# Ledger of designs, part 2: designed miniproteins, single chains, continued (2)

Each design is a single chain, and the fold is of that chain. pLDDT is the mean over its residues in the fold that is shown.

## One batch from the design tools (miniprotein)

Design m4035
Fold by ESMFold2-Fast:
Structure m4035 (fold): chain A 75 residues (1-75)
Amino acid sequence: SETDERVAALERFRERALKFMEEHNLPEEVKKEFEEAMRRAIEGIRRNDGVLPEEVLKEVLEVGKRALEEAAANA
């Protein structure tokens, strides 16, 4: 199903992003926040027939921005 395909894509993205964060020595707290936000996004998509709740989308974007800022600062 489309929902299963979206979930699979997000799971792969999560794994790659966490590996990138580890390689760039991001703080453990940032990695945990990102993992938790992604977990909620995947759960939200599963529970809402492939639709991501707006509040969860905002959370993922905020954590993603913070992670990119930390990676840039450590580069």
Scores: mean pLDDT 76

Design m4036
Fold by ESMFold2-Fast:
Structure m4036 (fold): chain A 80 residues (1-80)
Amino acid sequence: SQKSRQLLYDFSLALQQAAELYAQGRDEEAERLLKESYEKVIKEADRLGLEDTKKAVENSYRMFLERRERAKRQGRRLLG
């Protein structure tokens, strides 16, 4: 659906912006942006009954956090 595509796009943009903020050492701002975007998109997907969209967003969020933790443990920042 159009709304599903919009939600996926909005979250993808937030992931990109968060990655850029992490690359700049602005970790606190990146974490706030990512969390706020995730909560807004999940709430909207839930409200509209878009289960596949919700799962896709949850999966993207989890993979982003796993990638960030791996980069952090290697003494590297997430670069996008």
Scores: mean pLDDT 84

Design m4037
Fold by ESMFold2-Fast:
Parts: C-alpha cells; structure tokens; sequence
Structure m4037 (fold): chain A 61 residues (1-61)
C-alpha cells in the first residue's frame, strides 16, 4: 500500500538523517556530544558503540 511505502521511505530518510547528524557531531567535537548525552538530548542511535564506551568512561570520572 502507499502508506506502507511512505512509512518505509520515512524510516529510510530518518536513518540517513541520523547518520548525517552523527557524522557532523563527531566533526564539531566530542565534548558537545558528551554534554548533550548527559542531558538526554542525544539518542543512543546517534552514537557509535565506541563513542558510547568513551562517554560511559568519562561519566564515571
């Protein structure tokens, strides 16, 4: 159905946007990402597994 196709397209575009945002956040600096993650403003899906581990280590300091 057209609705199912639209839902798939929206999910695909959201994935692309999430990847783009994550890449730009890496470029502008880890400290900003850390602050936003602590405040719950960044979702886990925007961060790589390695970045999540680094954030967890910093939060424990």
Amino acid sequence: SELEELQREVREKNRELTEYIAEKLREIGFEINLELYEKGLIKDSLLSEEEKKRIEEKLKE
Scores: mean pLDDT 67

Design m4038
Fold by ESMFold2-Fast:
Structure m4038 (fold): chain A 68 residues (1-68)
Amino acid sequence: PIEPSPLMVSVIRSWANNDEEKVQALIDYLRGKMSAAEVAKKLGLPSAAVVSGAVRSILRAVERLEKA
């Protein structure tokens, strides 16, 4: 479980195209409130692997911004 920083929330919003339901679901996943499978079901995604891939991309984007 991770508490997302303001920077991480900004990256999540960009990924989600400002869709509040997608933003909140990923924040809940990061906080350990939802599993990847539960997020996939809530957002109508094909599998938990899509959620895991999105989280990996978000974390790498945050790392790049922090290393500027």
Scores: mean pLDDT 81

Design m4039
Fold by ESMFold2-Fast:
Order: sequence, then structure tokens, then C-alpha cells
Structure m4039 (fold): chain A 120 residues (1-120)
Amino acid sequence: MLLRERYFLALLAGELDLVVSEVPEIPEFKPAPQAQIDEALAAVDPALLERLAATMGLSPRDLVSYLISTLGLERAIEFLRLLEDVALGKVSSAELAERLGISRATASRLTRALRERLAR
């Protein structure tokens, strides 16, 4: 437990120090990530996204940024559009795996986490 926290803290501190040194200003091209975040936010019910982000200790924007970094913009938007259907029980882990192009094991864990985090 403590070893894991120490490891992540060291990695985070190293990356944060580098980022702080290099990014005191938002470059002119950085609005592109913001526009992508705004586009993805428009694809989902803000209330569902806010609830999900809160359970992860993240802002909705940070959660969307994480999804874009992990899945790419197009798949992040697809995932966010599926959040409402997942909350309503309309999408299975198998359907998530097919639509997002991820493994069924990953989709199963993701579906379970979403159901638990969306108060199911």
C-alpha cells in the first residue's frame, strides 16, 4: 500500500516538475485539446459525467481529457455517448468492447465500475 503510493507520488512529482518547468503558458495550439474536451463534453449528459468524475476525484474536464488520452477523441466521444445507455442498462460489456475496440476483460471491468459509480 505505502510502496504503491510512494511510487506513484515519485512519478507524479517528476512529471509535474517537468510540466511546470515547460508549461507556464498555454501554447497557441493548446486550444485544440480544449476544443476536443468541449466537443466530447457536448456528447454526454453533464449530470452523468459530473457524477462519474466526482467518484474518481476528478473534474468532468479531467475525466474527458483522460479518456481522450487513453482512447483517442473519436472513441472518447463514443464512450461518453454510451454512458447514458450503460446507466440505463442498455449496453453490455460485450457491446462496449466491440464499439470501443477494447478487450472484453477491460470492457467488463469498465462496465462494472460505471454501474457502481453511477449508483448501481
Scores: mean pLDDT 58

Design m4040
Fold by ESMFold2-Fast:
Structure m4040 (fold): chain A 101 residues (1-101)
Amino acid sequence: LPPLIRVRGDINDPEAREAMGVVLDAYRRVAPEGLLDLEVTVSPGANPELVREAARKMLEEGVDEASAEKDGGKVTIKVSGPKELKERFAREVIELAERRL
């Protein structure tokens, strides 16, 4: 069975679309090494900076779910799977978000 992958956001919002792109690109980088279940919600007004902040919280706190909010925009990331792969995913999200900021 394929992993559960859900990314929700407005693709017509350029910043929200960019934020969703960061998460999906990070997922593609870790997928060859193993599969993670991923659920991401990107609100209107969210951007790659909020994706970076949510991923940083996940990595620093060792949690499967984190959110970041600023100026009415919100990103929530939920991930489940092997610990080492979740940590790699979070690091890839941070790296890719920083390259786009």
Scores: mean pLDDT 82

Design m4041
Fold by ESMFold2-Fast:
Structure m4041 (fold): chain A 107 residues (1-107)
Amino acid sequence: SSEEVIAALERLRAQLKDILAQLEAETDPARRRRLVLQAVGSLTLTSVLLNLLAPNDEEVREFSGELLRYAGRIDEAAMAGDWERVLELLRETIALIDRFIERVRRS
């Protein structure tokens, strides 16, 4: 249902906001890498969950694919040591989730 999709995305949004705040304060490379792995894991798990909650919804399937693309981009930036790009991509991902939640609520 739309309510279950929204609830899953609100949980993801809260997780990513927490990870973003921790990354902005973190200076240790190993801890930064663990935070990125948590973000990528949350994005991947939520993408799978969205497809289970709305298997026949093309917009939800497209959005789940977009979350996976952002997870890949975040991981690539972290592997390159581009922490400014990691933070930028996380902020973009949070904004993307906010826009999709609003769209689902209006449907």
Scores: mean pLDDT 91

Design m4042
Fold by ESMFold2-Fast:
Structure m4042 (fold): chain A 70 residues (1-70)
Amino acid sequence: SEIEKKIKELENKLTQYQADLARVQAEIARAKADPNADPRLLAFLEHLKRTLEANIKKLQEEIDKLKSEA
């Protein structure tokens, strides 16, 4: 089924974004623990975190929609 293939592709992409989000969260935690960390780096990481969270939400919604149509 083409729908099943599409769901698998989106689930793979979701897994990649979730891994990226975990890495970004770890970097944010390290930056917050370091009093010498560049605040511009922290701002960039927080922005990247928000972007990844938005992408994850969109992918989850698309997967849910496809599963409801299968």
Scores: mean pLDDT 87

Design m4043
Fold by ESMFold2-Fast:
Structure m4043 (fold): chain A 83 residues (1-83)
Amino acid sequence: PTVYVVAARAADGRYYVFRVVNPDADDRYHVEDYLDRLLDMDQIAALTARALDLAKRTGGRLYGEVVTLDQARAIVDAARAAQ
């Protein structure tokens, strides 16, 4: 199961998605959606650091990717539906 999803629109013109996946977790989904606002690159770095820390603490795996807006929205919608 996915335990943490963050989707963000960045000042570099890209869309970033960070997912922490833990197959052994209870179905606890935390979703953060920043697609409707513009985050600076320091804010993107802070989100990356938080996701990495969460992955290390929970024994999960971090997946960070640059995606299209449609892909980011689909990932967020799927994670919210799983809550």
Scores: mean pLDDT 81

Design m4044
Fold by ESMFold2-Fast:
Structure m4044 (fold): chain A 61 residues (1-61)
Amino acid sequence: GTQAQAKALVEELLQEFPEAANYAAFIQKEANGYLEGSKVSWETYKEKLRAFLKQELESRA
């Protein structure tokens, strides 16, 4: 994906999971890392990021 798509995804995830706002900087770094040379598909990256956020919310719930 593009950097704009990565940013939009991060914002959408933070809107769905407001509790994850504490991880916003880390999430943004992950999205930037994908654009810096990660060869995983956008779909794979999206699933991994969402799973991470879900685990964090589960741990705090």
Scores: mean pLDDT 68

Design m4045
Fold by ESMFold2-Fast:
Structure m4045 (fold): chain A 63 residues (1-63)
Amino acid sequence: RALALERLEEIARRIAEETGLSLSTARRLVEAAVRGGFRGVSGDIPERFARAVELAKRLIEEL
């Protein structure tokens, strides 16, 4: 579990760097992607956020 948390933190930092989202937003997105959803998103997803979701899915699949 500790190793998983460390990898998720790295993924969050990569997403923040690639998409310009804040690190806290990137962390929430990674957590949501791992859990199969993001409750903060119900339609009206900004393009920046959609890119972050796609990137998170790809990086998590690399785990």
Scores: mean pLDDT 66

Design m4046
Fold by ESMFold2-Fast:
Structure m4046 (fold): chain A 65 residues (1-65)
Amino acid sequence: ERLRGRLVGSDPSRGVATIRLDDGRIARYTTDTQTGEGTLTVDGRRLPARLAEVTLDGGVVIEVL
């Protein structure tokens, strides 16, 4: 599934991005700095995911694996 939203915060040193989804939910995208694997945390659930697109205006597309 592809989720769309807007980047509202990031900490690149910890591999963390905070995203407001288009449906109003707040999600956290975390990248493992050793493996490069992504995880999306939304509504208390952890889902394997990748960051599919980032636009210059802060738009984000996340693909849940």
Scores: mean pLDDT 77

Design m4047
Fold by ESMFold2-Fast:
Structure m4047 (fold): chain A 88 residues (1-88)
Amino acid sequence: MLEEARRAGAQAALARAAADALEAAGRTEEAERLRRERERALEEMRREAARAGVAEEEFEAALAAGAEEARPLEPAVAEAVRAYLAAA
């Protein structure tokens, strides 16, 4: 579970970077949809972790650690989204 939480935190951070780039490019509906899908996925994973007996503090710490590990990749994701939109 905690490894899955760390992975989910990383995915959430990269999805946020992509959504922010989409919004900056005027693709607000796509950005909002991506944000909603990620929020729902994280909420469900939090519920599953609670059912499995994982402490909320440990789960949130794992999410935060995953997000921090993904932080150096966020500029590259944002650039890829901007390049894709500029080329389309």
Scores: mean pLDDT 84

Design m4048
Fold by ESMFold2-Fast:
Structure m4048 (fold): chain A 93 residues (1-93)
Amino acid sequence: VVLDSTTSLDKKLKIAKLAVEKNWNYLGIGNGVSSTSVSDLIEKSSGKKAMISPTDGGYSTSITQYVGDAKELLPKVIKELTADGKPLLIEFG
């Protein structure tokens, strides 16, 4: 499931709540995701959490940070976050 700038805030929050309830894994992409309402909700889940950004953004200790080019890191991070068979929630910010 992918959330981006075309997804309404109401729809993002509904999907994020479902992801928390079902313990989905989470991947945030970009500097803005660490401060979103979605990331705040996901922080409370027991699923695997990762973020890819070009710079260190001072993220929560519950989220694994990958600093660098998203294009280079995405295949590795997606493989790690899908290895347990759980759905992956991807947010662009």
Scores: mean pLDDT 70

Design m4049
Fold by ESMFold2-Fast:
Structure m4049 (fold): chain A 63 residues (1-63)
Amino acid sequence: PLVVEFEVDGVKFRAVQDGDTLTVSSAEPVSEEQRAQAEKFAQVALHYLQLQQALEQLQLLLS
């Protein structure tokens, strides 16, 4: 599973992707707009983490 933590308007979010399921949660009550933005950022961040993992593995092999 991939996990990413981030903030939107000072509210902390945690996104967990397990297979095809993406779960976004917050410690505080949030508006529909904030949740929608958080889900969007979570999708982008998780894609970035997958690329980061591949690059880090290559860097470790080359180091």
Scores: mean pLDDT 77

Design m4050
Fold by ESMFold2-Fast:
Structure m4050 (fold): chain A 68 residues (1-68)
Amino acid sequence: MELSEEEKEFIRERVEALFERGRAPTQADIERLAKELGKDVSTVAPVVLEIETELGVKELEEAVKKVF
C-alpha cells in the first residue's frame, strides 16, 4: 500500500521533469504514474503533491504575490 523508496524516486524524477518543462503534474500524469507503479491514484497523488510542494512552493508563492 505504501510507496517504496524506488517508487518515490521514480515519482520525484517525473515531477522534476515536469517542473523543468514549466508545468505542474495534472490528473492524467498522476493516473499514469499510478498505473506504471501498479498503485492506486489515492496512494500516488499525496506523494506527487508533497514533491510538487517541495519543488514548486517558492514559485507558487511568487505567483500568488504577483496577483496581489
Scores: mean pLDDT 74

Design m4051
Fold by ESMFold2-Fast:
Structure m4051 (fold): chain A 93 residues (1-93)
Amino acid sequence: MEAAEVDDATEARLAALLPEELLERLKEAEKKAEELKEKIEAGEDVEKAKEELKRLTAELLLDVADFLLAHGDAALRETAERVRAAAEAALAA
């Protein structure tokens, strides 16, 4: 599947599978991502905010992907491998 947005159904499935600690980290990162998006919309440090948002998302996705690789079904593991590769590439850039 493409590096497009994860749909709500897949995200709900992920949330049901993830431990509470990882869900709390996801919610915290989501709040920070919203703050960064507001800065982008306001035209403040757009380039830096985009890079920080990408890094924040990539770091969180790496943690989620690692959990899914250990505990998910075949489809979720395949998604997790793609997410991990994309996140690693983003962090390396």
Scores: mean pLDDT 70

Design m4052
Fold by ESMFold2-Fast:
Structure m4052 (fold): chain A 70 residues (1-70)
Amino acid sequence: LADQLGQQVLEETGSPAFAQRVKDLADKLRAQGASDQQVRDTVQQLRDDYLAQSDRLTADVQQRQQQLDS
């Protein structure tokens, strides 16, 4: 799951760093007891936000990660 989501994001954004972050977040969420669907929903939101704000890639990813942490 995490590997598949990371590969999909890599193909869509062209960013290996963002793809790795997505994979790490998916693994972290699963370790915390999140379902596969919850992980996919979280990754989908991060991806959509990243694509909408391409000029602010690093800041955008950090902001979304902070929101996931509550």
Scores: mean pLDDT 71

Design m4053
Fold by ESMFold2-Fast:
Structure m4053 (fold): chain A 95 residues (1-95)
Amino acid sequence: SKEAKELIEKAKEAFKKGNYEEATKLAAKAFEIALEEGDDELVREAGDIIVKLAAKGSIEARKKLKEMLERLLEAERYDLVEYLNEVANSLEEIW
């Protein structure tokens, strides 16, 4: 998905600039498109950005992470739920 990949690159740029609200919105949009297209790698990349933003204390990213996990559970994508939980746990061990 070219659109989801472009949104992920923009989200990474916004993240590097400290624009966490913009990064969250772009990554959340990329996640939805990647999930609809069945692009698991891009779902993981978008999820990684949201988890890292949530770990930095972004309230909006925490809300989006919860919504994403609920979407994955409803889609029975337990593999992706496990992946995002593993990323989140890894980041919590750093703090």
Scores: mean pLDDT 85

Design m4054
Fold by ESMFold2-Fast:
Structure m4054 (fold): chain A 99 residues (1-99)
Amino acid sequence: VVEKLQEALEAVQRALELLKNRDFEGAAEAARRAAELLRELAEETGDERFGVLAETLESVARMLDELAAGKLPMSYAGIAASQLEQVAEALRDALQEAE
Protein backbone atom coordinates (compact mmCIF):
# COMPACT_ATOMS: atom_id res chain seq x y z
CA VAL A 1 0.00 0.00 0.00
CA VAL A 2 2.74 2.51 0.98
CA GLU A 3 4.72 1.67 -2.19
CA LYS A 4 1.66 2.26 -4.43
CA LEU A 5 0.93 5.54 -2.61
CA GLN A 6 4.54 6.66 -3.20
CA GLU A 7 4.32 5.66 -6.90
CA ALA A 8 1.02 7.55 -7.27
CA LEU A 9 2.51 10.66 -5.61
CA GLU A 10 5.61 10.43 -7.87
CA ALA A 11 3.35 10.17 -10.94
CA VAL A 12 1.35 13.26 -9.84
CA GLN A 13 4.61 15.18 -9.20
CA ARG A 14 5.86 14.14 -12.66
CA ALA A 15 2.57 15.34 -14.21
CA LEU A 16 3.10 18.74 -12.52
CA GLU A 17 6.71 18.95 -13.79
CA LEU A 18 5.67 18.03 -17.36
CA LEU A 19 2.81 20.56 -17.21
CA LYS A 20 5.27 23.33 -16.17
CA ASN A 21 7.33 22.39 -19.26
CA ARG A 22 4.13 22.58 -21.39
CA ASP A 23 4.30 18.85 -22.15
CA PHE A 24 0.52 18.43 -21.87
CA GLU A 25 0.53 14.99 -23.53
CA GLY A 26 3.17 13.67 -21.11
CA ALA A 27 1.38 15.29 -18.16
CA ALA A 28 -1.92 13.59 -19.18
CA GLU A 29 -0.13 10.21 -19.37
CA ALA A 30 1.41 10.68 -15.90
CA ALA A 31 -1.99 11.71 -14.46
CA ARG A 32 -3.62 8.58 -15.98
CA ARG A 33 -0.89 6.38 -14.45
CA ALA A 34 -1.53 7.92 -11.02
CA ALA A 35 -5.31 7.37 -11.49
CA GLU A 36 -4.72 3.66 -12.31
CA LEU A 37 -2.61 3.20 -9.16
CA LEU A 38 -5.30 4.92 -7.05
CA ARG A 39 -8.04 2.73 -8.59
CA GLU A 40 -5.99 -0.34 -7.54
CA LEU A 41 -5.58 1.11 -4.02
CA ALA A 42 -9.35 1.76 -3.76
CA GLU A 43 -10.05 -1.89 -4.68
CA GLU A 44 -7.34 -3.32 -2.36
CA THR A 45 -8.16 -1.13 0.69
CA GLY A 46 -11.89 -0.38 0.22
CA ASP A 47 -11.03 3.30 0.88
CA GLU A 48 -13.36 5.38 -1.33
CA ARG A 49 -11.05 8.42 -0.98
CA PHE A 50 -8.64 6.80 -3.48
CA GLY A 51 -11.53 6.34 -5.94
CA VAL A 52 -12.45 10.03 -5.67
CA LEU A 53 -8.80 11.07 -6.22
CA ALA A 54 -8.60 8.73 -9.25
CA GLU A 55 -11.72 10.39 -10.75
CA THR A 56 -10.12 13.82 -10.22
CA LEU A 57 -6.93 12.68 -12.01
CA GLU A 58 -8.97 11.17 -14.89
CA SER A 59 -10.73 14.56 -15.27
CA VAL A 60 -7.35 16.37 -15.20
CA ALA A 61 -5.92 13.98 -17.83
CA ARG A 62 -8.90 14.74 -20.12
CA MET A 63 -8.34 18.48 -19.61
CA LEU A 64 -4.63 18.05 -20.44
CA ASP A 65 -5.49 16.04 -23.60
CA GLU A 66 -7.75 18.93 -24.72
CA LEU A 67 -4.97 21.45 -23.99
CA ALA A 68 -2.54 19.34 -26.07
CA ALA A 69 -5.09 19.36 -28.94
CA GLY A 70 -5.45 23.17 -28.70
CA LYS A 71 -9.14 22.84 -27.73
CA LEU A 72 -8.85 24.72 -24.39
CA PRO A 73 -7.38 28.16 -23.55
CA MET A 74 -4.05 28.20 -21.65
CA SER A 75 -5.82 29.36 -18.46
CA TYR A 76 -6.94 25.72 -18.05
CA ALA A 77 -3.28 24.74 -17.50
CA GLY A 78 -3.50 26.67 -14.20
CA ILE A 79 -6.69 24.83 -13.23
CA ALA A 80 -5.04 21.46 -14.05
CA ALA A 81 -1.96 22.42 -11.97
CA SER A 82 -4.17 23.43 -9.02
CA GLN A 83 -6.05 20.11 -9.13
CA LEU A 84 -2.79 18.11 -9.39
CA GLU A 85 -1.40 20.03 -6.34
CA GLN A 86 -4.57 19.21 -4.37
CA VAL A 87 -4.25 15.49 -5.21
CA ALA A 88 -0.52 15.54 -4.29
CA GLU A 89 -1.41 17.09 -0.89
CA ALA A 90 -4.09 14.43 -0.26
CA LEU A 91 -1.59 11.67 -1.15
CA ARG A 92 1.04 13.15 1.23
CA ASP A 93 -1.60 13.13 3.99
CA ALA A 94 -2.47 9.48 3.18
CA LEU A 95 1.25 8.53 3.34
CA GLN A 96 1.54 10.26 6.74
CA GLU A 97 -1.44 8.18 8.00
CA ALA A 98 0.05 4.92 6.60
CA GLU A 99 3.51 5.48 8.19
Scores: mean pLDDT 84

Design m4055
Fold by ESMFold2-Fast:
Structure m4055 (fold): chain A 67 residues (1-67)
Amino acid sequence: MVEVELTLDPSKLEEAERLLTRAVITLGLEVKKLSETKYRVTGTEEAIEKLIAELEKAGVLKSVKRL
């Protein structure tokens, strides 16, 4: 299991939250909301990499911190 902290673009939160919800269902990720723009995500390396790539493609991701 891998754990990362995501920081999202505050102007695109609705789109980012939709993508996170989809990733929980499709990739089996555990997601915890830390603040309006910060989320902790736990899952396999492959699932987290897929999520990060999807968020980057959508332009909703500000930063990623590996824990």
Scores: mean pLDDT 82

Design m4056
Fold by ESMFold2-Fast:
Structure m4056 (fold): chain A 98 residues (1-98)
Amino acid sequence: MMEELKKKAEEAKEYLKKIVEELKDITELPNEKEADELMKLHAKITEELEKELTEKGFTADDVGEEYKLILGAKLAEEMLKKGYKSVAKLVAENALDL
């Protein structure tokens, strides 16, 4: 189970790197609508991931780096599906500590 979380985090990290590279020319800051949608989605995905971790016997603190990468990747993917490129870039950069 821990090995599966590490694998998911590695896949998430590579996905986040790809997002940052693909969106490197985006210099616009997120608007208020994009920021509001990010806050709502962050709350939803955080609740879902924390529930999954708890069911597997982990806490976010136990797998902090893996959790951060997986959360960031899910957030960036959903923001890109909505066309919110500026917020997707910021989420990906934040998850990668850039």
Scores: mean pLDDT 79

Design m4057
Fold by ESMFold2-Fast:
Structure m4057 (fold): chain A 102 residues (1-102)
Amino acid sequence: SNLLRLIGLVLRLIGLIIDAERALKEKDYEKLLQIIDEITSEAKELYELAKKSGEIDLAIKVLEQIKKVLQKILKETTDQKVKDQVKNALKQIDEMIKSLKS
């Protein structure tokens, strides 16, 4: 079921957001970089699944929440590699949101 896959993906993304905020607080930038990559990958899967299932509004809400967390990381991090990776992730998420709203 596309809906069950979507729910599982949303729950995984919530877990990754919690892990990202912890890694940021602990200044574990190597782990934070890995988590940002995983968030970006899972966000792409959410975007593709939303297009197939028609669950556009839910996907937009989840992507907007991911965007807020990434913006917080960008503001609070002192690590240049984290800043660069977050900026790239934000660009990809903004393009996905724009595509879903079209």
Scores: mean pLDDT 88

Design m4058
Fold by ESMFold2-Fast:
Structure m4058 (fold): chain A 78 residues (1-78)
Amino acid sequence: ERTPEEAIEKLVKENSTEEQIEEAKKVAKEIEEKARDLPEDVRRSLVLMTYLSIALAESEEERKKILELVEEIIERFK
């Protein structure tokens, strides 16, 4: 019944602060824009994974590591 996006949002809401959620949404939107050249299915998966990972990251250093990995994946698909 719930979409993967809905399930992820609930998990994030339970484990993350509002500030972390807002930051994760911004980052996910930036990744969606950078990945616009990728197939829609792949782009959606990357955006969801980025959102979840960033929202659950406990430090800025972990968030940067996640972002670098996601950006590298996008570059390799180009």
Scores: mean pLDDT 77

Design m4059
Fold by ESMFold2-Fast:
Structure m4059 (fold): chain A 80 residues (1-80)
Amino acid sequence: SKLEELKKLIEEAEREIEELLEEVKRNPDNVLLYTAKAIEIVGLETQVRLEARRLGLEDHPLVKEFLEKVKEIKKELIEL
């Protein structure tokens, strides 16, 4: 189903974003790494937004929860 396709994409994006955040946390003084990983996180967020819209599920609770999680992760990155 379209929902299962979106759910898999969100789960994959969440795993990748968590790995990117952890890599930044392990290298707090590496500004170039921080910048590169921040760009990758924004890219993953954009991919989920576009796919959700393509599937007609942009207002689905799973998408809202994902976007709120990404917002918190971006906040955590700024605090590093």
Scores: mean pLDDT 84

Design m4060
Fold by ESMFold2-Fast:
Structure m4060 (fold): chain A 72 residues (1-72)
Amino acid sequence: KREEIKKRIEELIAEASRIADQDPNSVSDEVIEATLLIIEASVTLNIHDPEEAEKAVKRLEERLAALRSRVA
């Protein structure tokens, strides 16, 4: 389960990075949120409890989905 969570975090970081890269010269709210998601996802890799990591990843995935709706 930890490897599944790690893979989800890596996929989230990759997607957030793609959003941030779409406007690299901008400090828009969307770029700031994408950058914060990358930072928080990286910190989540240090959560040793799989259940706590799962909850954190779910929250980050929800925030990413909301961000994607704003940039679409």
Scores: mean pLDDT 75

Design m4061
Fold by ESMFold2-Fast:
Structure m4061 (fold): chain A 92 residues (1-92)
Amino acid sequence: SEFKEKIKSILEKLREVAEKHLTPEQAERVKAIVDELYEKIDKGELTLADLKRFLSEIRRLVRGASPEAQAEIDRLLREIFDIAQEYEEKKK
């Protein structure tokens, strides 16, 4: 699925940005959330509501990070949400 490939690509970028800019503890927590999103995507169980919850969890997790790290992560989170929302609109 082009949708799955696009989201997974951005999730990998999110993982890389987390490793580069966050503390090891914050990066591991972001990776855990990314892994859970991968599983839900592969099982076809990811809802837009689930996605909003996971993106909110990541935003809370990175509140203590540098402004640069927060801006990069927020950009990636917006891209993930926009792709998922476009897919749901095409599905309806």
Scores: mean pLDDT 81

Design m4062
Fold by ESMFold2-Fast:
Structure m4062 (fold): chain A 70 residues (1-70)
Amino acid sequence: SEVQQRVGLHELEELREILEENGLLDEEMRKLIDQAIAYAKQGNIEEASRLVREIKELVKEKDPELYKTL
């Protein structure tokens, strides 16, 4: 069972700042987080949550230690 993790706009903005502070906010990551924010603003929580999972998997690949804190 997928637990629907509610993705809030504030949490997405904080995630963007974490990515920037850790040097992970490249063009690909920026597009993903900006799209997640756009979906959250539309109330499309399912698509926003999907993109957050994709972002977290990329963080796991690029910075496994940071991933453990997410």
Scores: mean pLDDT 79

Design m4063
Fold by ESMFold2-Fast:
Structure m4063 (fold): chain A 83 residues (1-83)
Amino acid sequence: MGELHELISEAVRAARAGDVERAIEHLRKAAELLRKAGKPEAAEIMEETIRELRRLHEEGRSPEERQRVVAFKSGQALNAFEE
């Protein structure tokens, strides 16, 4: 629980700071932890978050928009993890 939450928090911070590569790295680690926990649906949400973050970066969207997407999608993954 704590490690997953820390990875998500770091991804959100990296996205806001404009460090897309660091944000993706933390999201990949979160997806791996979710797969190990037997929560493939939550891991899929993390994979979707990585795809959306890359798309927003390619479109030149603001760090605030990227942070918002990471935070929202990560919340969905945490809800799926707790089911």
Scores: mean pLDDT 79

Design m4064
Fold by ESMFold2-Fast:
Formats: C-alpha cells, structure tokens, sequence
Structure m4064 (fold): chain A 80 residues (1-80)
C-alpha cells in the first residue's frame, strides 16, 4: 500500500500536468492544438474520478502513467 505522502505527491504532480494542458488550451494560437488540449484535460478529469475509487497503490500507478501520457502529449504538441 502506498503511503499518504506518496498518494498526495502523485495527486499534486497530476494536477500540475493537468494545469499545463489547461494553459495550452487557453494560450495556443492553433485551434486544433487548443481542442486537443481541452479534450485531454476533460478526459483526465473523468479518469481522476474513477482513479479515486481504486486502492491507494493502484491509484498511484494510474496517476503516474497518466502523468507520463500527458507529458508525452504536451511534448508532441510542442514539437509537431
């Protein structure tokens, strides 16, 4: 089982990643990039509610995977 500190740190890291998606959705000049960032943000919000129902260790794993997925998506949007 994950510690409370590990759970809290994973949640804050996930919030930071979601906040970056939201900033891209608001600040990008490309309408297609804005739409992709907005959709990814909304999907993340729905996934978060489902993750809260999981045991702590599984929730931490899911959050970490989601963070990696978002980071890759952001890099792809910036690079291409």
Amino acid sequence: AASELEVTNAMFRWLAAQSELWLIAKTSKDPEIRKKAEQAFEEGQKAYKEMLKLPDDEMVERLNKRIEEIDKLIEEMKAK
Scores: mean pLDDT 79

Design m4065
Fold by ESMFold2-Fast:
Structure m4065 (fold): chain A 97 residues (1-97)
Amino acid sequence: PEPQPLSREEQLALLRRILAEGIAALEAREGRPVDLAELKEGLRLGVEFAERGVSAEEIQAYVEREGLSGAAKLGIGFGRALRLLGLDLEEGLALLE
């Protein structure tokens, strides 16, 4: 038996877990709640960068140049992960509700 690809439900469960862990780690590091507006903006950027085929190095240069927050940076990483798994922006935003 070959490894089966993750089901949609398994993909969403994994993404919710990764997001929750990322938020908890960032909140512990910064001592404050994650700004959901910054996280959502990062998510939109991450999806766009993945759709445009922007490299990890180019994204890092953009983050440094723009002085983006930890929440926005977390969002960008999450948005890229969404598109790599074939999920769209609407599905990603639903995970934050």
Scores: mean pLDDT 79

Design m4066
Fold by ESMFold2-Fast:
Structure m4066 (fold): chain A 84 residues (1-84)
Amino acid sequence: SPIEELEELRERARTASGEELKEIAEEFLKIAKENLPEEEYKQIEERLEKLFERYEAGEISLEEARAELQATLQVFISKLKKRE
């Protein structure tokens, strides 16, 4: 299920390198595109773009980037669970 895939991505994000976080974000966006209206998908895409811009600029640590990606995944998981 999409929820199970997202929960796996959230666990992967907990210990991921910077490059692995980008791969996780790409997989997350693919699932979001398939399961959300375009407007909600764009909000997630923009949030993830800003996250990686801040990380690449050195504004946030790897640990902070992991935590923010996990939090974003958790919000989406909760939204999907509430709709079921």
Scores: mean pLDDT 84

Design m4067
Fold by ESMFold2-Fast:
Structure m4067 (fold): chain A 68 residues (1-68)
Amino acid sequence: SLEEIIEAVVKMMEELMEANPSWSLEQLEAVIDAIVDYLKKHSGLSEEEAEEIRRRALERVREMMEER
């Protein structure tokens, strides 16, 4: 389901941020964009679904950046 994909991407970003505390928001956004682009090319996601994944992942990344 879309929600399961969103949860997986969010968890991946959380783990990536914990492993790389020095990474900038710009670097993290680039990773999200790469993941979303990969999913669009290989999983047949709609633009709306891709946008929702990107939105939810970026929201979590921004939240975690504020906690730094």
Scores: mean pLDDT 85

Design m4068
Fold by ESMFold2-Fast:
Parts: sequence; C-alpha cells; structure tokens
Structure m4068 (fold): chain A 92 residues (1-92)
Amino acid sequence: MLERAREVLRRAEEATKRVEEMTKAPISDATAISEAMGEGLRAAAEAMKESQRLLKSPSEEMRKLGDELREAAKRVVEAVSRAAKTLLEQSK
C-alpha cells in the first residue's frame, strides 16, 4: 500500500516536471505539449484516487502521504493549466 502510494506520487512529480519542461522549452510542438498534458492529467487523477484512500486511514503516516499526493496532483493540474495558457498565447 505505502510503496504503491509512493510510486503514484513519483509518477505525478515526474508528470509535473515533464509538462513544465515541455512548456518552458523554446519549441512550438503543440502535439508534444498536449501529450504531456494528457499524461499529467492521468497521473493527477491516479494521485487523487490514492490520496482519498490514504486520507481515510487511521495512520498519520498514511494521511501525510495522502496529503502529499493531493498536493502533487494540484501541482500537475497547475502545470497543465500553464501549458494550456502557453498554447493559447502562441496561437493568439
């Protein structure tokens, strides 16, 4: 359980970094950015599901990890939002 939650957290953090790097890169590959955004949203959804499960736990360690997963999911969504804004600004 805890190992799975940490793996989901790691994937969400990787998705955030990937979206941010694709958005900051001096490239106008809308397809690559869109793919990273899609992968990010899937990672965020998995992190939110795992977070909800852990937050119901009587263990403080599990609840803390659930909170970290919620924050990671939020960071992914924020990165995706910034990527979408960048695409819209480039399209004018």
Scores: mean pLDDT 78

Design m4069
Fold by ESMFold2-Fast:
Structure m4069 (fold): chain A 86 residues (1-86)
Amino acid sequence: MEEKARELRDGLEEAAKLKSDPEATLQFTRTLLGLAERDPELVGETLKLGGEKYAREVAEAAKKVDPELGERTLRALEEAARRARE
């Protein structure tokens, strides 16, 4: 778990560097949303390991291009973080 969570965190940091690219941002955000819905434990652990800042930056950037996708992703991240605490 922890090794995969660190790998995802590093991927999110790289994705955040590309947040000025709308197409890349939307693609990463769709992947992140699907992962948060499929494996909320992995995403929750990633957020705990410092991934929250990068995940939120990517989702907020996506919200400016596709408000529905961005909002759904932010909500899924919040739910994953909640489950990881309880």
Scores: mean pLDDT 81

